# Designed miniproteins, single chains, continued (5): the designs that were tried, part 47

Each design is a single chain, and the fold is of that chain. pLDDT is the mean over its residues in the fold that is shown.

## One batch from the design tools (miniprotein)

Design m17615
Fold by ESMFold2-Fast:
Structure m17615 (fold): chain A 81 residues (1-81)
Amino acid sequence: APPSVRELMDLARELAAWAASRGATLTPVAQEGRTLHLLAEGLSDAQLAELVARIRAAVPGAEVRVTELPDGTRLITVTVR
């Protein structure tokens, strides 16, 4: 079964803690239905790839999209279908 809203928010907290342990910031900025939006700051490209892999491992079948913002901040969108 696809994860619930609560399970997505639990994942967001776990990922935020993971990023913080690496000196980066990962902030949940929006959650709408089964879509989670995370703002990532201070992650290297390699750390971002690790984060995406962790999301895909935790939520199999999720669509993960990374949007590069003009200030170098990255918006990560996780959609469960």
Scores: mean pLDDT 79

Design m17616
Fold by ESMFold2-Fast:
Structure m17616 (fold): chain A 98 residues (1-98)
Amino acid sequence: SAIEEIEKLIEEIEKKIKELEEKGPEKHPEVIALLVKKTALEQILKLLKEGKKLSEKGLELIKTANFAELLALITIMKEGLPIEDSGEATADAVVKRM
């Protein structure tokens, strides 16, 4: 389910990028922000497909997270820290620092 939800988020971002690109160069900053978020989500998706775990709270964070929060989550997932227990406390601490 987490893989499917992230794939849907990537698809929604791709659709928004196309809509903004059609509106012209004044939307380039918004397009850039969406492109970097899409890249982070694609990296999270790759980690999930490689067998890394993401909690329900981590999935909720992905839906609302900015790019820097997504980068922090990618780092936590790469290190193999569980979001539950110490992993969840670490993710919350990173968000509080930002």
Scores: mean pLDDT 73

Design m17617
Fold by ESMFold2-Fast:
Structure m17617 (fold): chain A 60 residues (1-60)
Amino acid sequence: SSMELEKELMELFIETGERMGAVIEEGKANGLSREEVMKRLDEVQAEAAAKAKELLAKMS
């Protein structure tokens, strides 16, 4: 249902934000370069985009 999809997308959004925060914290703790942190953030965002597409595909 549309409401169930909205819930799943909201949960994915929150989870993605938490994971991005964790990447930033890990970067600070380990002295990662800006480039390495940005690369890891891009990976988190790419995974989130893939999960969102999977959720949308289940409605087809």
Scores: mean pLDDT 84

Design m17618
Fold by ESMFold2-Fast:
Structure m17618 (fold): chain A 74 residues (1-74)
Amino acid sequence: GASVSELLTLAQNFVNKGNLALSKGDYLGAADFYEQAADAYEQAAKLVTDPLEKERLLKEARGLRNYAKSLRSG
């Protein structure tokens, strides 16, 4: 399986793709990328043992999912 470092790199890559989609007015594409980033942060959170690091990663994932939901809702 992927390491924490690989999952964090994947998450950041998806955030960057989502931001690029937003800059082009592609709100649905941005939502898809932010949801994929959130999935990667949640997977990373399952692999970390430090409770504070886990909570930080889950907070980042929740923020991305909430924003993606907003983008899909109009």
Scores: mean pLDDT 91

Design m17619
Fold by ESMFold2-Fast:
Structure m17619 (fold): chain A 96 residues (1-96)
Amino acid sequence: AAARERELLRRGAEAAIGAIRGMTRQTIEEADRLAKTKGPEEGIKKVEEGTELVRRAGEEALEFTRGDPEAAERVRRATKEALEELERKKAELEAA
């Protein structure tokens, strides 16, 4: 039971990390597209929406990984890196 639970938890953590990274990339690409077609304010709004989704995904992933400190650390790191990328994109668009 415990071994199967840990395997499912780790597989879930990897899937969540992949989803967070994918969502971050898609948000940045869409924000760049919106900034070029509709202006930087629309790009910034997209980054803010993506930031909320990444925060929520990270919190949900941390909740189910509480029983595995290594998986939880990987989730925290991936979420932090994603949020830092989104903040950099927001700052870039605000400077434009």
Scores: mean pLDDT 87

Design m17620
Fold by ESMFold2-Fast:
Structure m17620 (fold): chain A 118 residues (1-118)
Amino acid sequence: MDAAVQAARDAAAAVLEAAGYTRAPAEFEAAVRQATLDILNGGDPREARQRLEAVARELGLPDGTFAVAVVEHDGRYYVTVAAVKDGRVYTATTVTTDPARLAEEGRAAAETLVELLK
């Protein structure tokens, strides 16, 4: 299933990079993945966002930096796209049970985030 996960990441990245965004270091992508897992395990979405914003500050990430994470949980695939704007982290998440749809879901999440940040 690594190829389907990579397809989602590549599809989301293509949308964001075309919109002028720059890919974050792997450490920020890992933080986005962990925040998604924490929320799916019953964590507070506000606390997850605060942790992402702390990681972005620690790494000195400029506005327009993005990451894409794909998480499997209970037979569902969650694609989360995150971007830094004005010192805050914004996210869009899509979900599917079909790994063949992961590239489309990654594109949709990225398009949603780009529109949100206009």
Scores: mean pLDDT 88

Design m17621
Fold by ESMFold2-Fast:
Order: structure tokens, then sequence, then C-alpha cells
Structure m17621 (fold): chain A 80 residues (1-80)
């Protein structure tokens, strides 16, 4: 995974969200107590099945925007 140019380009095309970024964020949200075990499982399934953008959109419905900031994922809220 030492292809920074290619990975950055894909991330940019995906509005700055990637599966890696979202997965890392979900882990941090769960550790911060911002997600219940059920919510964490649901979002991980969406991430693996539908991708990072859909997972982030689901978080908006759940009102976890504040938790995303706490986890240091403010970039997820800024679509290109």
Amino acid sequence: MELPETLELEKAEDNGVTEESVRKTLDRLYEKGALTPEEYEELMEILETKGPVEAVNRWRELGVREALRIAGVEVELRWK
C-alpha cells in the first residue's frame, strides 16, 4: 500500500472518503462510546457491502456527526 499518489487520487475521486478511512473512524467511534455495538456492526456491514460514502450517509441519519469530529474524521463530512 505504498502508492500514495494512486491512493490519494482514488480518495479524491471518492470525495475524500475511503474504506480504510471509514473503517478506522468506525473503530475510533466505537472506542469513544459514540456507537453502540449494534450501530458499529451495521455501519461496518454497510462499509464492506455498499462502500464508505453510503456508510457516512447512514451516520448522518443516526446523528453521529459530533462523534465523527471527536474521532478526528471531519474530512468525512466535507464532500468534494
Scores: mean pLDDT 61

Design m17622
Fold by ESMFold2-Fast:
Structure m17622 (fold): chain A 61 residues (1-61)
Amino acid sequence: SAAILEFYQGKPDLAIERAKKALEKNPKDKIAHYALITALSYKARLDEADKEEKLFKQLFP
């Protein structure tokens, strides 16, 4: 996905933005959830990453 590509290009803020937009259109997009969690963790936004991981587990029990 575009979010994952932007993360690998050293643009984690763009990866976060792209992943959030993908999840607005499809809340069950597993790839977008993984991209968001990974980018938040890379930015050391660990509380937000943990919250997203908990949401992911609720959506995919």
Scores: mean pLDDT 77

Design m17623
Fold by ESMFold2-Fast:
Structure m17623 (fold): chain A 56 residues (1-56)
Amino acid sequence: KPLEFRLEREGDRVHIYVFKDGEWRKVDEVPLDATPEEVRAALERAEQLYKEGKFL
């Protein structure tokens, strides 16, 4: 199955979650005003952390 991400605003931050083992797990966060390039870099890092089994 393709990797599923959820981006959720929490205050002045956007938290990045991945779906694993039936649950959404936080892997990274970016500022609410993050650039598209910063968001893309965070998603790429989140995918790497997912593969390594590392979560926040």
Scores: mean pLDDT 76

Design m17624
Fold by ESMFold2-Fast:
Order: C-alpha cells, then sequence, then structure tokens
Structure m17624 (fold): chain A 58 residues (1-58)
C-alpha cells in the first residue's frame, strides 16, 4: 500500500512535469484529479502536486 502510494506519487510528479513542458490541459486535469485522491493518504507531497496543478489550471 505505501509502496503503491509512493509509485503513484512518482508518476504524478513526472506527469506534472510533462504537462508543464507540453501545456497539456487534459493531462493537468487528470493529474489534479489523481492528486486530489492521493492527498487524502499521501500527505504533503500529494497536496503540493495538487496545488501546483490547480495553479496551472486557469
Amino acid sequence: SMEEIERQLEGLKKGLELAKQTGSRALLLAIRHDAEELEKVGGEEAREILEEAQKLLE
């Protein structure tokens, strides 16, 4: 479970960087959604990803 959360966090971090590089709004929306779900169990790193994705959206 913790290993799975860590893997998902790494995936979200890489996805966020890709979204920033490409300007993909669709990818940002997906990352925001997944980060919001992980924020409930992933603590501060998930929230930082969520906040950055929200800032980049509108």
Scores: mean pLDDT 82

Design m17625
Fold by ESMFold2-Fast:
Structure m17625 (fold): chain A 90 residues (1-90)
Amino acid sequence: MSAFRPGSAEEVERMAAALDEAAALLRAAGDDEGAALLDRIRDNLRETGLVEVNGAMALMALAVTRANSEDPAVREAARRAIELVAEALA
């Protein structure tokens, strides 16, 4: 796949669902800013259809959150969110 070619409708919906669940996990853990960033990535995904670009951006953002957050609950939410987004990219 090319990062700059739109994915199929199924690929877009799979990634959008993963991003929605990932954002909900971060929000439940108290990372409202991280959740809002994932919501913006989801909106860009739906507008552009660029599954690989938006998935990669989400993984980078989640990796930064996991590495830098002092809250164990936020780190665990980011770890689970990374799994969801990575599975949707496969």
Scores: mean pLDDT 86

Design m17626
Fold by ESMFold2-Fast:
Structure m17626 (fold): chain A 68 residues (1-68)
Amino acid sequence: GPVVNIDPSVPEELKEVVEEYAKKNPEYTFSLTRLGDRYLVGIGNSTFDKRFLVSSVEELREKLEEVL
């Protein structure tokens, strides 16, 4: 199954979005970590590693659609 590493301090709504995208993209590893007032998202596989910051569920969805 998909590899997902989510910080337990992250809101459930953000976790659910990452888990949904991870299920659809099992070739990638996903991470979600709280960084101050924002969240650091990581997406990677054996050939690339992408990281970006988001502040909301809406921004998370938009960025995941943009990079996947």
Scores: mean pLDDT 81

Design m17627
Fold by ESMFold2-Fast:
Structure m17627 (fold): chain A 77 residues (1-77)
Amino acid sequence: MSLDELVEYLKKMAEESIKKGEEAEKKKDYLTAKVHYSGAVDNYRTLVLLGEASVEELEEMEKKLEEAKKKYQESLS
């Protein structure tokens, strides 16, 4: 696998994770949303290290993850 193929794979996996996280949020399934946004954050961290995504894009994903974590905790009350 070339570096370019790895980058395209990571971008695809990040996009799928974001979509699944957003779909889970619409269903108020914040546990599932948290899991998928966590995966997206991990993929974006790798992409930022490879120079293929911005720090700002990573920060936006980290914010979505933190919001999903907060909503999940609130759902347990």
Scores: mean pLDDT 85

Design m17628
Fold by ESMFold2-Fast:
Structure m17628 (fold): chain A 63 residues (1-63)
Amino acid sequence: MEALRLALDAARERLAQLEEEAAELKKKSSPEDKARLAVLEQQIALLRDQIAELEEQIAALEA
């Protein structure tokens, strides 16, 4: 249980950092910034899926 909670906290922290970086990149207009934003948005989507899976695993153990 503790390991799953630590993994969830770490994933949420990474998501917050990536979302902050994406917000800054959205303020920029260069082709490089747009390409980096696209990659970052893909990473954010994958991380959100990972968080959802971890939350489901924790919920199942607490049910």
Scores: mean pLDDT 82

Design m17629
Fold by ESMFold2-Fast:
Structure m17629 (fold): chain A 55 residues (1-55)
Amino acid sequence: STEELTAEALELTQKLARAGDSKKAMAGSKQLVDLIEGKISAEEVLAALRELEAE
């Protein structure tokens, strides 16, 4: 569901921020803002965040 995908995206964004990588944290925050504004899908946000985590 959208709620589940949003929760997973938020968790990944928090993990990136906790790791001290401000660039990745900012990129993740931008993805969440775009999701909230309806510019991209929750699935696309989650995919982008997982890619950032893998770096």
Scores: mean pLDDT 74

Design m17630
Fold by ESMFold2-Fast:
Structure m17630 (fold): chain A 68 residues (1-68)
Amino acid sequence: SVLQWLLEKLREAERNKDRSMQIAISLVIAELLDQPITPSTVRLREEIAKSETARKHYEALKEEVKAG
């Protein structure tokens, strides 16, 4: 259910062209699925580090996933 919620939220962010949210959700999904560190994952982490907005979205999403 958490993964389905994240995927639906990602589709919404894509429709709204909200790049910072797309980056944040994509990294959270990769981490939730325990995906190996890849060049794509490294790039997502670099984008989070460069963008305060994406970082805020990422931290908020991680707290939501952790809380239930």
Scores: mean pLDDT 80

Design m17631
Fold by ESMFold2-Fast:
Structure m17631 (fold): chain A 55 residues (1-55)
Amino acid sequence: SEKEKAREEIRKILEETNFDLTEFSLKLRELTKKSNLSEDEMAKLASEVYQEYLK
């Protein structure tokens, strides 16, 4: 599904940016522009992925 692909891309971005939130936010914005997901849906997925790493 598109949400699963977005979640995987978010994980890659987070790891590639070494958890730098500024760089992460910039790359996430670029991903959102390329996807068919809304900004709200993408923000929710990003929050969920980030929380998975904190547990």
Scores: mean pLDDT 78

Design m17632
Fold by ESMFold2-Fast:
Structure m17632 (fold): chain A 60 residues (1-60)
Amino acid sequence: MEEVKAEIDELYRLVDEKLTPEQREAVKAFLDRMKAELDADPSLAPRVRQVIEDLRLSLE
């Protein structure tokens, strides 16, 4: 879980660098929701990690 949260935190940096202000707000809200969902249900970690990795690769 902590590793997935660290990947989310790294995505905040990429979002700030690669996206417009409007897109940044939407993506950060999505990432905040993913963190909250992981805190509520840690079994979602593999699914959340896959979504995060796909997004990270798209931004890099």
Scores: mean pLDDT 75

Design m17633
Fold by ESMFold2-Fast:
Structure m17633 (fold): chain A 67 residues (1-67)
Amino acid sequence: MEELRRRIEEEIEESMRRMRAAVEGIEIANKWARENKITDPEEYLKRALEEAARILEEEERREREEE
């Protein structure tokens, strides 16, 4: 049971990381759009997704090095 619980917790943590990365990506996109006066919602969305993906990849890389 302990091993199953740990795996479930790890999957939950990964899902939460993805959600946090998305939120941070949105915040970064907000600042970027405001500073550059971007009014195109599609460009804003693309930027938010790109930043979220970058954050997630950096976190995963960092975790691997801490093994």
Scores: mean pLDDT 75

Design m17634
Fold by ESMFold2-Fast:
Structure m17634 (fold): chain A 80 residues (1-80)
Amino acid sequence: MSVAELLEQLREAARAGDVATVRELVRELIAKGEVERLLKFLASVLPRFRSPEVEAAALEVLRENGHEAAADALERVFAE
């Protein structure tokens, strides 16, 4: 599956409030080395859905995978 397809699946899961699928897709994008593209997507798209549970899930997966500084920066964006 392409990165663009994974990001569109992530958008639909986030829109639906599907926390489990959001966690899995964020993990898969990190595993593919696409962290920069993932972070840009999360910062621009996730706030639109106004879901604290989805935002928390994305941050948790980033922290679990060693991207704590990036998660801290995103948490500040989400707090806007």
Scores: mean pLDDT 85

Design m17635
Fold by ESMFold2-Fast:
Structure m17635 (fold): chain A 90 residues (1-90)
Amino acid sequence: LEEEALELVEEFARRLLEAGAPEELVQDLRDFVVEEVQKVLEGEISAETALRLIEGVVDAVASRIEDPETAERVRELGRELVRRLRELLE
């Protein structure tokens, strides 16, 4: 379960970089998602809470991206990640 969740996050980060998202934003977003997933696995927060926070941060990151096509791709990839994490964690 932990390995599966981390694999999803690494794939998400890779796809963000391929879409042209800035490396610094991708790294920050990756670290945030990993931390939230670990909190769920340790029983510190609910999956619902973590997924809502991840959705909010993805949208905030996308809003800071200058290229609108890249910003929309970040949102699409974020929705896919949240969907797959929900299936895995719930």
Scores: mean pLDDT 84

Design m17636
Fold by ESMFold2-Fast:
Structure m17636 (fold): chain A 78 residues (1-78)
Amino acid sequence: MEELEKILEELKEGKISQVQAAERLADLILEGRNITAEELEKFIKEAGFSPEAIAAFLRKLGFDVTPEEVSTGLKSQE
């Protein structure tokens, strides 16, 4: 998805923060863009999102999560 690649490029160029990149990703989902779970996982992994950025993403989608909860979830994966 070219829009995801554009966000990732701007993040790598330092034009936007990780939180801003995460919020833009949430906006694409809220606009009805069909982003698969696999594309989302790949984007998060490649962008190197911090727990804070992931929490900001989820909060924008209406979830009440903290960076600590996101970090704990990631650590539980084998």
Scores: mean pLDDT 74

Design m17637
Fold by ESMFold2-Fast:
Structure m17637 (fold): chain A 76 residues (1-76)
Amino acid sequence: SAAEKAWLAAHAEDLRLGARYILEKLKEKPEFAGLSEEQEEALVEAMVAALAPYQLGLEPGPASAEEIARAALASL
């Protein structure tokens, strides 16, 4: 809905901060180490897009934040 899109836009920075926090924790793993700033930004945006439906309860998902991050990295 328009209200859901407006909510996501209003909270975009908070969602990006959460995704960046998750990415920083994942950098201890080889597949997430050594990413460029450009790659990190793209990955954060992909993670936000992937996580938004679950945060809104629009889709069921057994996926962990790490699984979502790995899928997002594979899409880059």
Scores: mean pLDDT 71

Design m17638
Fold by ESMFold2-Fast:
Structure m17638 (fold): chain A 74 residues (1-74)
Amino acid sequence: SSKLAEVKKLREEAEKVEKEGQKKINELIEQAQKYKAEGDYEKALELARKAMEVGGDAAFKVAELLEKAKELEE
């Protein structure tokens, strides 16, 4: 049915948001680790804070998409 296709798309979009968020977090953490190794703790902390913000935004969006999927299944 069309509802099942829509639920699948919402779940796939949630997975995409999660993967894109995780990729961005990983990139920021890798850069933070590099600056930490170079002794630039201030820049390392700024990148770590950005990673936390990306994670929070991604988690919120994933929750919204999964709630929509659940509503369509019920």
Scores: mean pLDDT 84

Design m17639
Fold by ESMFold2-Fast:
Structure m17639 (fold): chain A 89 residues (1-89)
Amino acid sequence: EEEARRLLERARKHLEEAQTLLDKGESYMKDGSKKEEAKQYFEDALVHAGIAIELARRVAEMSPQLRDEAEEIAKKGEEVRKRALELLK
C-alpha cells in the first residue's frame, strides 16, 4: 500500500514535469529563434513521460485500489509522448 502510493506520487510528479516541459517546448517553437532549445525540452518531456508511464503501470499491477488513477496517469503520459515525438519530426 505505502510503496504503491509512493510510486504513484512519483509518477504524478514525472507526468507534471513532462507536461510542463512539453508546454515550454511548444512555446519555444513559436519563437523560431529557439527551435533547438524546443527540441531539448521535447526530449526531456519524453524521458519524464516514459518514467511516469512505467511507474503508473507498476502501481496498477500492485494496487487494485489505485489502478484507475494509475491508468489515467499512464494514458496522459502516452499522450505527452505522442505529441513530443510528433513535434520532434
Scores: mean pLDDT 85

Design m17640
Fold by ESMFold2-Fast:
Structure m17640 (fold): chain A 65 residues (1-65)
Amino acid sequence: MEEKRKEELIREMKELAKEMGFEAEVKGDEITLYGEMKTMADIGGVIRLMALAYEAGFSLRLVRT
């Protein structure tokens, strides 16, 4: 993947996670979300994050806190 497109996808994923109240950590090709899923909107946001991560070639991990 082109570096510029990968950076844009990382930015979009971080912004979406922040809007959902999750803390996002990026290490290599893995993005980790820290938080709790409390609503159907949170579930929808995680599904969208999974789609963005797949496009970027990233693995997504969700950790409950």
Scores: mean pLDDT 75

Design m17641
Fold by ESMFold2-Fast:
Structure m17641 (fold): chain A 84 residues (1-84)
Amino acid sequence: SLNDRMNALIQEMQAVIARLESARAQEKDPERRAQIDGIIASLQQLIARLNELLNNPNADELVKLIEMIVAGAEILVAERFLKR
């Protein structure tokens, strides 16, 4: 269902946040730590937005856009912050 897809996205974003928090703990550059904190805050705002969309059955296109953003964020975390 659409709700199942939104819940899956929330779980994926939470996993990305956990990886970013781990990367932040290993990061010695305060500027990069601030950048990681900013990304975490942005992902938390997207999670809040998805929770609001759980009450809207017509949100399919917006959910697809968020799925693409989350996939891009996972690639960014792996390549730039986790060096994978």
Scores: mean pLDDT 76

Design m17642
Fold by ESMFold2-Fast:
Structure m17642 (fold): chain A 114 residues (1-114)
Amino acid sequence: VEALIAQGEALYAQGKAARDAGDYDTAIAYYQQAVALYQKALELDPKNVKGLMNLAKALSGLGTALSDQGKIDEAIAYDEKAVEYAKKAAETGDFDAIVLLSLLRGTLSSTKIS
């Protein structure tokens, strides 16, 4: 599980770097790969807080990159999924997960008014 999460974190970092460079298609590809690894980790350990939080972050990354491309409806769908996984992480009582949920709810609200 830890190895899958670590691989996902590396791909998420590559996605952020691509997005910062304005390469939104490459960013989306890296974020999708990170999502797949985190989903696989959660199939093995459904209660893994780090896996749930990282999945929420990667889904939010997809939403942001899609919003940057003007694909607002698609961005909202990913931001909503990010909030769902952040809620699951927050249900564990983890403080960082509760903070992440609050941040992602704010992001979703901002995207919806765009």
Scores: mean pLDDT 82

Design m17643
Fold by ESMFold2-Fast:
Structure m17643 (fold): chain A 88 residues (1-88)
Amino acid sequence: SAAELQKAEEQKLREDIRFSIEMVEKFRIEAVDKTPEEIEELSRQLENMIKALNDEELLKRLKELSNREKAMVYEMVKNRQSAREALG
């Protein structure tokens, strides 16, 4: 059903976000060569994605990251989604 497909996609997104946060936390990876406005927008998009998932654990972990780290997490998530789409 469409609801089952949505839950599967939401679970994949949660896993992509969790992995990306773990990598950024472990290696302190920040987005470089971006304007403050671009960093704020990417950070906002990541927060909105996590809020849409109703994942309180990911929201709590997100609060511990800098805006440049949040922007990097968002880019990693989008890259993982694009790679999965290209392989499917």
Scores: mean pLDDT 84

Design m17644
Fold by ESMFold2-Fast:
Structure m17644 (fold): chain A 119 residues (1-119)
Amino acid sequence: MIDEAVDYAIEVTKEAAEALRDKHPEVAQALLRAVESIKAGDIDAAIEATYEAMRAAGLEVDRESIKALPEDLRKAAIAGNAAVSAGHAARQAGLDELYEKMSEAVVRIGRALDEARAA
């Protein structure tokens, strides 16, 4: 469940980054770096790229929240924050269908994290 939620978030975040390239290039570049870092297993690089995307999208950054999670849950939390950043930028760009896809990715990640933490 958690791996499938992460994979979906990665796929739709990449789609969002391509769609946002012209209107929000700083967000798009940071999201692409976050996706590649997650895929490479470079969690520290993924955290920094995701925080860059959050800041570029005008969101508050909570570094300590992710680092407080068990290592196996950090990847999902990072993917979720990347999806939140992409969704926020998509909404600002008027890309409503993309915003809905990103919202679904965030819901799936949140559910997977809650279930994993409850186990």
Scores: mean pLDDT 79

Design m17645
Fold by ESMFold2-Fast:
Structure m17645 (fold): chain A 69 residues (1-69)
Amino acid sequence: NGISKEAAEKAIEEVKKKGEVLDQEEAAEALRNGGVSEGAARAIAHELAKLGGGKVTAEQLEEALRKSS
């Protein structure tokens, strides 16, 4: 998925600021603010939202980012 460890940690920090449950757009924004590219942020947020019925938990995002770094 091409995410650096530094970008992943920064994105996790941004996700935690938004709370435990995010929608797809909030998740993509948190990833971009953390330094993930727009394309990768959108793809990750979309995939996780699809699995969560339109919702992305901060825990799911954190786990996905840690496994991609």
Scores: mean pLDDT 74

Design m17646
Fold by ESMFold2-Fast:
Structure m17646 (fold): chain A 65 residues (1-65)
Amino acid sequence: LSEEQKTAILNAIKKYSDVEADKEALDAVQAALDANDIAALKEAIAKLNKKAQAAGNTVLLTIES
């Protein structure tokens, strides 16, 4: 992933999730980005998307396959 893509993903997550409530999931995303592990990143974002849906949010994060 490019530095711009990493920044865009982190900014999108901060916009759509409560940073304090989702700290573990945000830390998992950051770790996956730092490791450049696309599979771990997809898993971490999927967990955040499930939390967002449970909170009544309809805006989800996606990654191109």
Scores: mean pLDDT 65

Design m17647
Fold by ESMFold2-Fast:
Structure m17647 (fold): chain A 62 residues (1-62)
Amino acid sequence: SVDDVLAEFEAFVRSVFPPGVADNLITTARDIAAQTPDPEEAIELIRSMANRVRQYVAERQA
């Protein structure tokens, strides 16, 4: 569900980023969910964002 994907993303960004950055990323993901009436499209967009964030973190931790 959209809520499950948002919860997973929130847990990830709170584990790796400072509170201010994490809050901004979570707000952006929630805005995507709020602006996207189709749940499947919302899940795809949030997962796409999460993948970009994960790639950024992986490259920076090397």
Scores: mean pLDDT 81

Design m17648
Fold by ESMFold2-Fast:
Structure m17648 (fold): chain A 93 residues (1-93)
Amino acid sequence: MEEEVKKKLLEVAEKYIEELLENRESNPEKFKELEEKFIEEVEKIAKANGLDVELARRGAEVIIDKIAESESLEEALKIAKGAVESLVKLLFE
């Protein structure tokens, strides 16, 4: 279950990273919409697996903040992977 949750969270992050970076400076309203959708998908994964939904929400917010600070897609992917791994450890402790 832990490895499956980690894989699903990484897939969600990878799905949203490119669009978040594309809209970060050019379309703040679209960026906020993407943030909300990402958080909702992370919460749904946590709820479906009987995990702490509030902790998952806070973790998703941290992941988005770190992605938003990235200068490139490659950097954003590396940061997101590390943040997802940290969140998964917290959710399964």
Scores: mean pLDDT 82

Design m17649
Fold by ESMFold2-Fast:
Structure m17649 (fold): chain A 94 residues (1-94)
Amino acid sequence: VLSQQQLQRVEQYLSETLGEKIVLTPTRQEILQRLYNKALSTKNDYLSMADFLEAIQDLELSDEDKEFLQKIYTTLDPDHEGRISKEKFLSLFN
């Protein structure tokens, strides 16, 4: 389970990187928790877009939460390679 301190680190990083105030609602915290668990369970050195979508597929997301997810993906994959480094992703929480 992600600690409050780890969630605050992600909130600060995203706010600074995007130049806007990012707020972690309970739904957004759940998105981050599921992505974190997916990263820990994968044997690959990366997370694909399919891994991202699979991790959250049972969540009912608002348009704002979908935009949040897209911002996370874009921040971690700015060159549109279709994959995110597992090491880079996990470093957001540590």
Scores: mean pLDDT 77

Design m17650
Fold by ESMFold2-Fast:
Formats: C-alpha cells, sequence, structure tokens
Structure m17650 (fold): chain A 80 residues (1-80)
C-alpha cells in the first residue's frame, strides 16, 4: 500500500526535477531535498504542497506541475 504510493510519488517527483532543472535549477534542488527527507507518502505530499505554494509566487508553471503530481498521489491514495 503506502510503500508503493511512496515509490510512485518519488518516480513522479524525479520526472518533475528533470523539468524543473530547465526552468529553475535552485527549485529543482529544493525538490531533491524534499525527496531525500520524506520517509512516508504523506510526508512527501505535504512537502510538495509547501513547494507548490512557494512556486506559485515565482514559477506558476512549476506550481501547476506540482499540483498535478499531488492530485495523482491523492487519487492513488483513495484507490488503496
Amino acid sequence: GDEKLLELLRSLAEGLITVAERVDPAFAERLRQALEKAKTADELIEALRELAREAAKTNPQLARYLERVIAIAEEHKKLL
């Protein structure tokens, strides 16, 4: 259950880091740090929500991508 959700989230976030590196390398580093610190799917989702709020002020496109990753995670959580 939760382990598979965390693995899925890490894969999605790693893909997002690749995109973020082209737009904002400093923000990509924040995403990497969030992935390294999160021990559970819920911790990662919360970290991504905080990053989305921060990104919304400076990088609306990155905030939108983060919101999509969070939405996918919440949908999978409901199915488990």
Scores: mean pLDDT 80

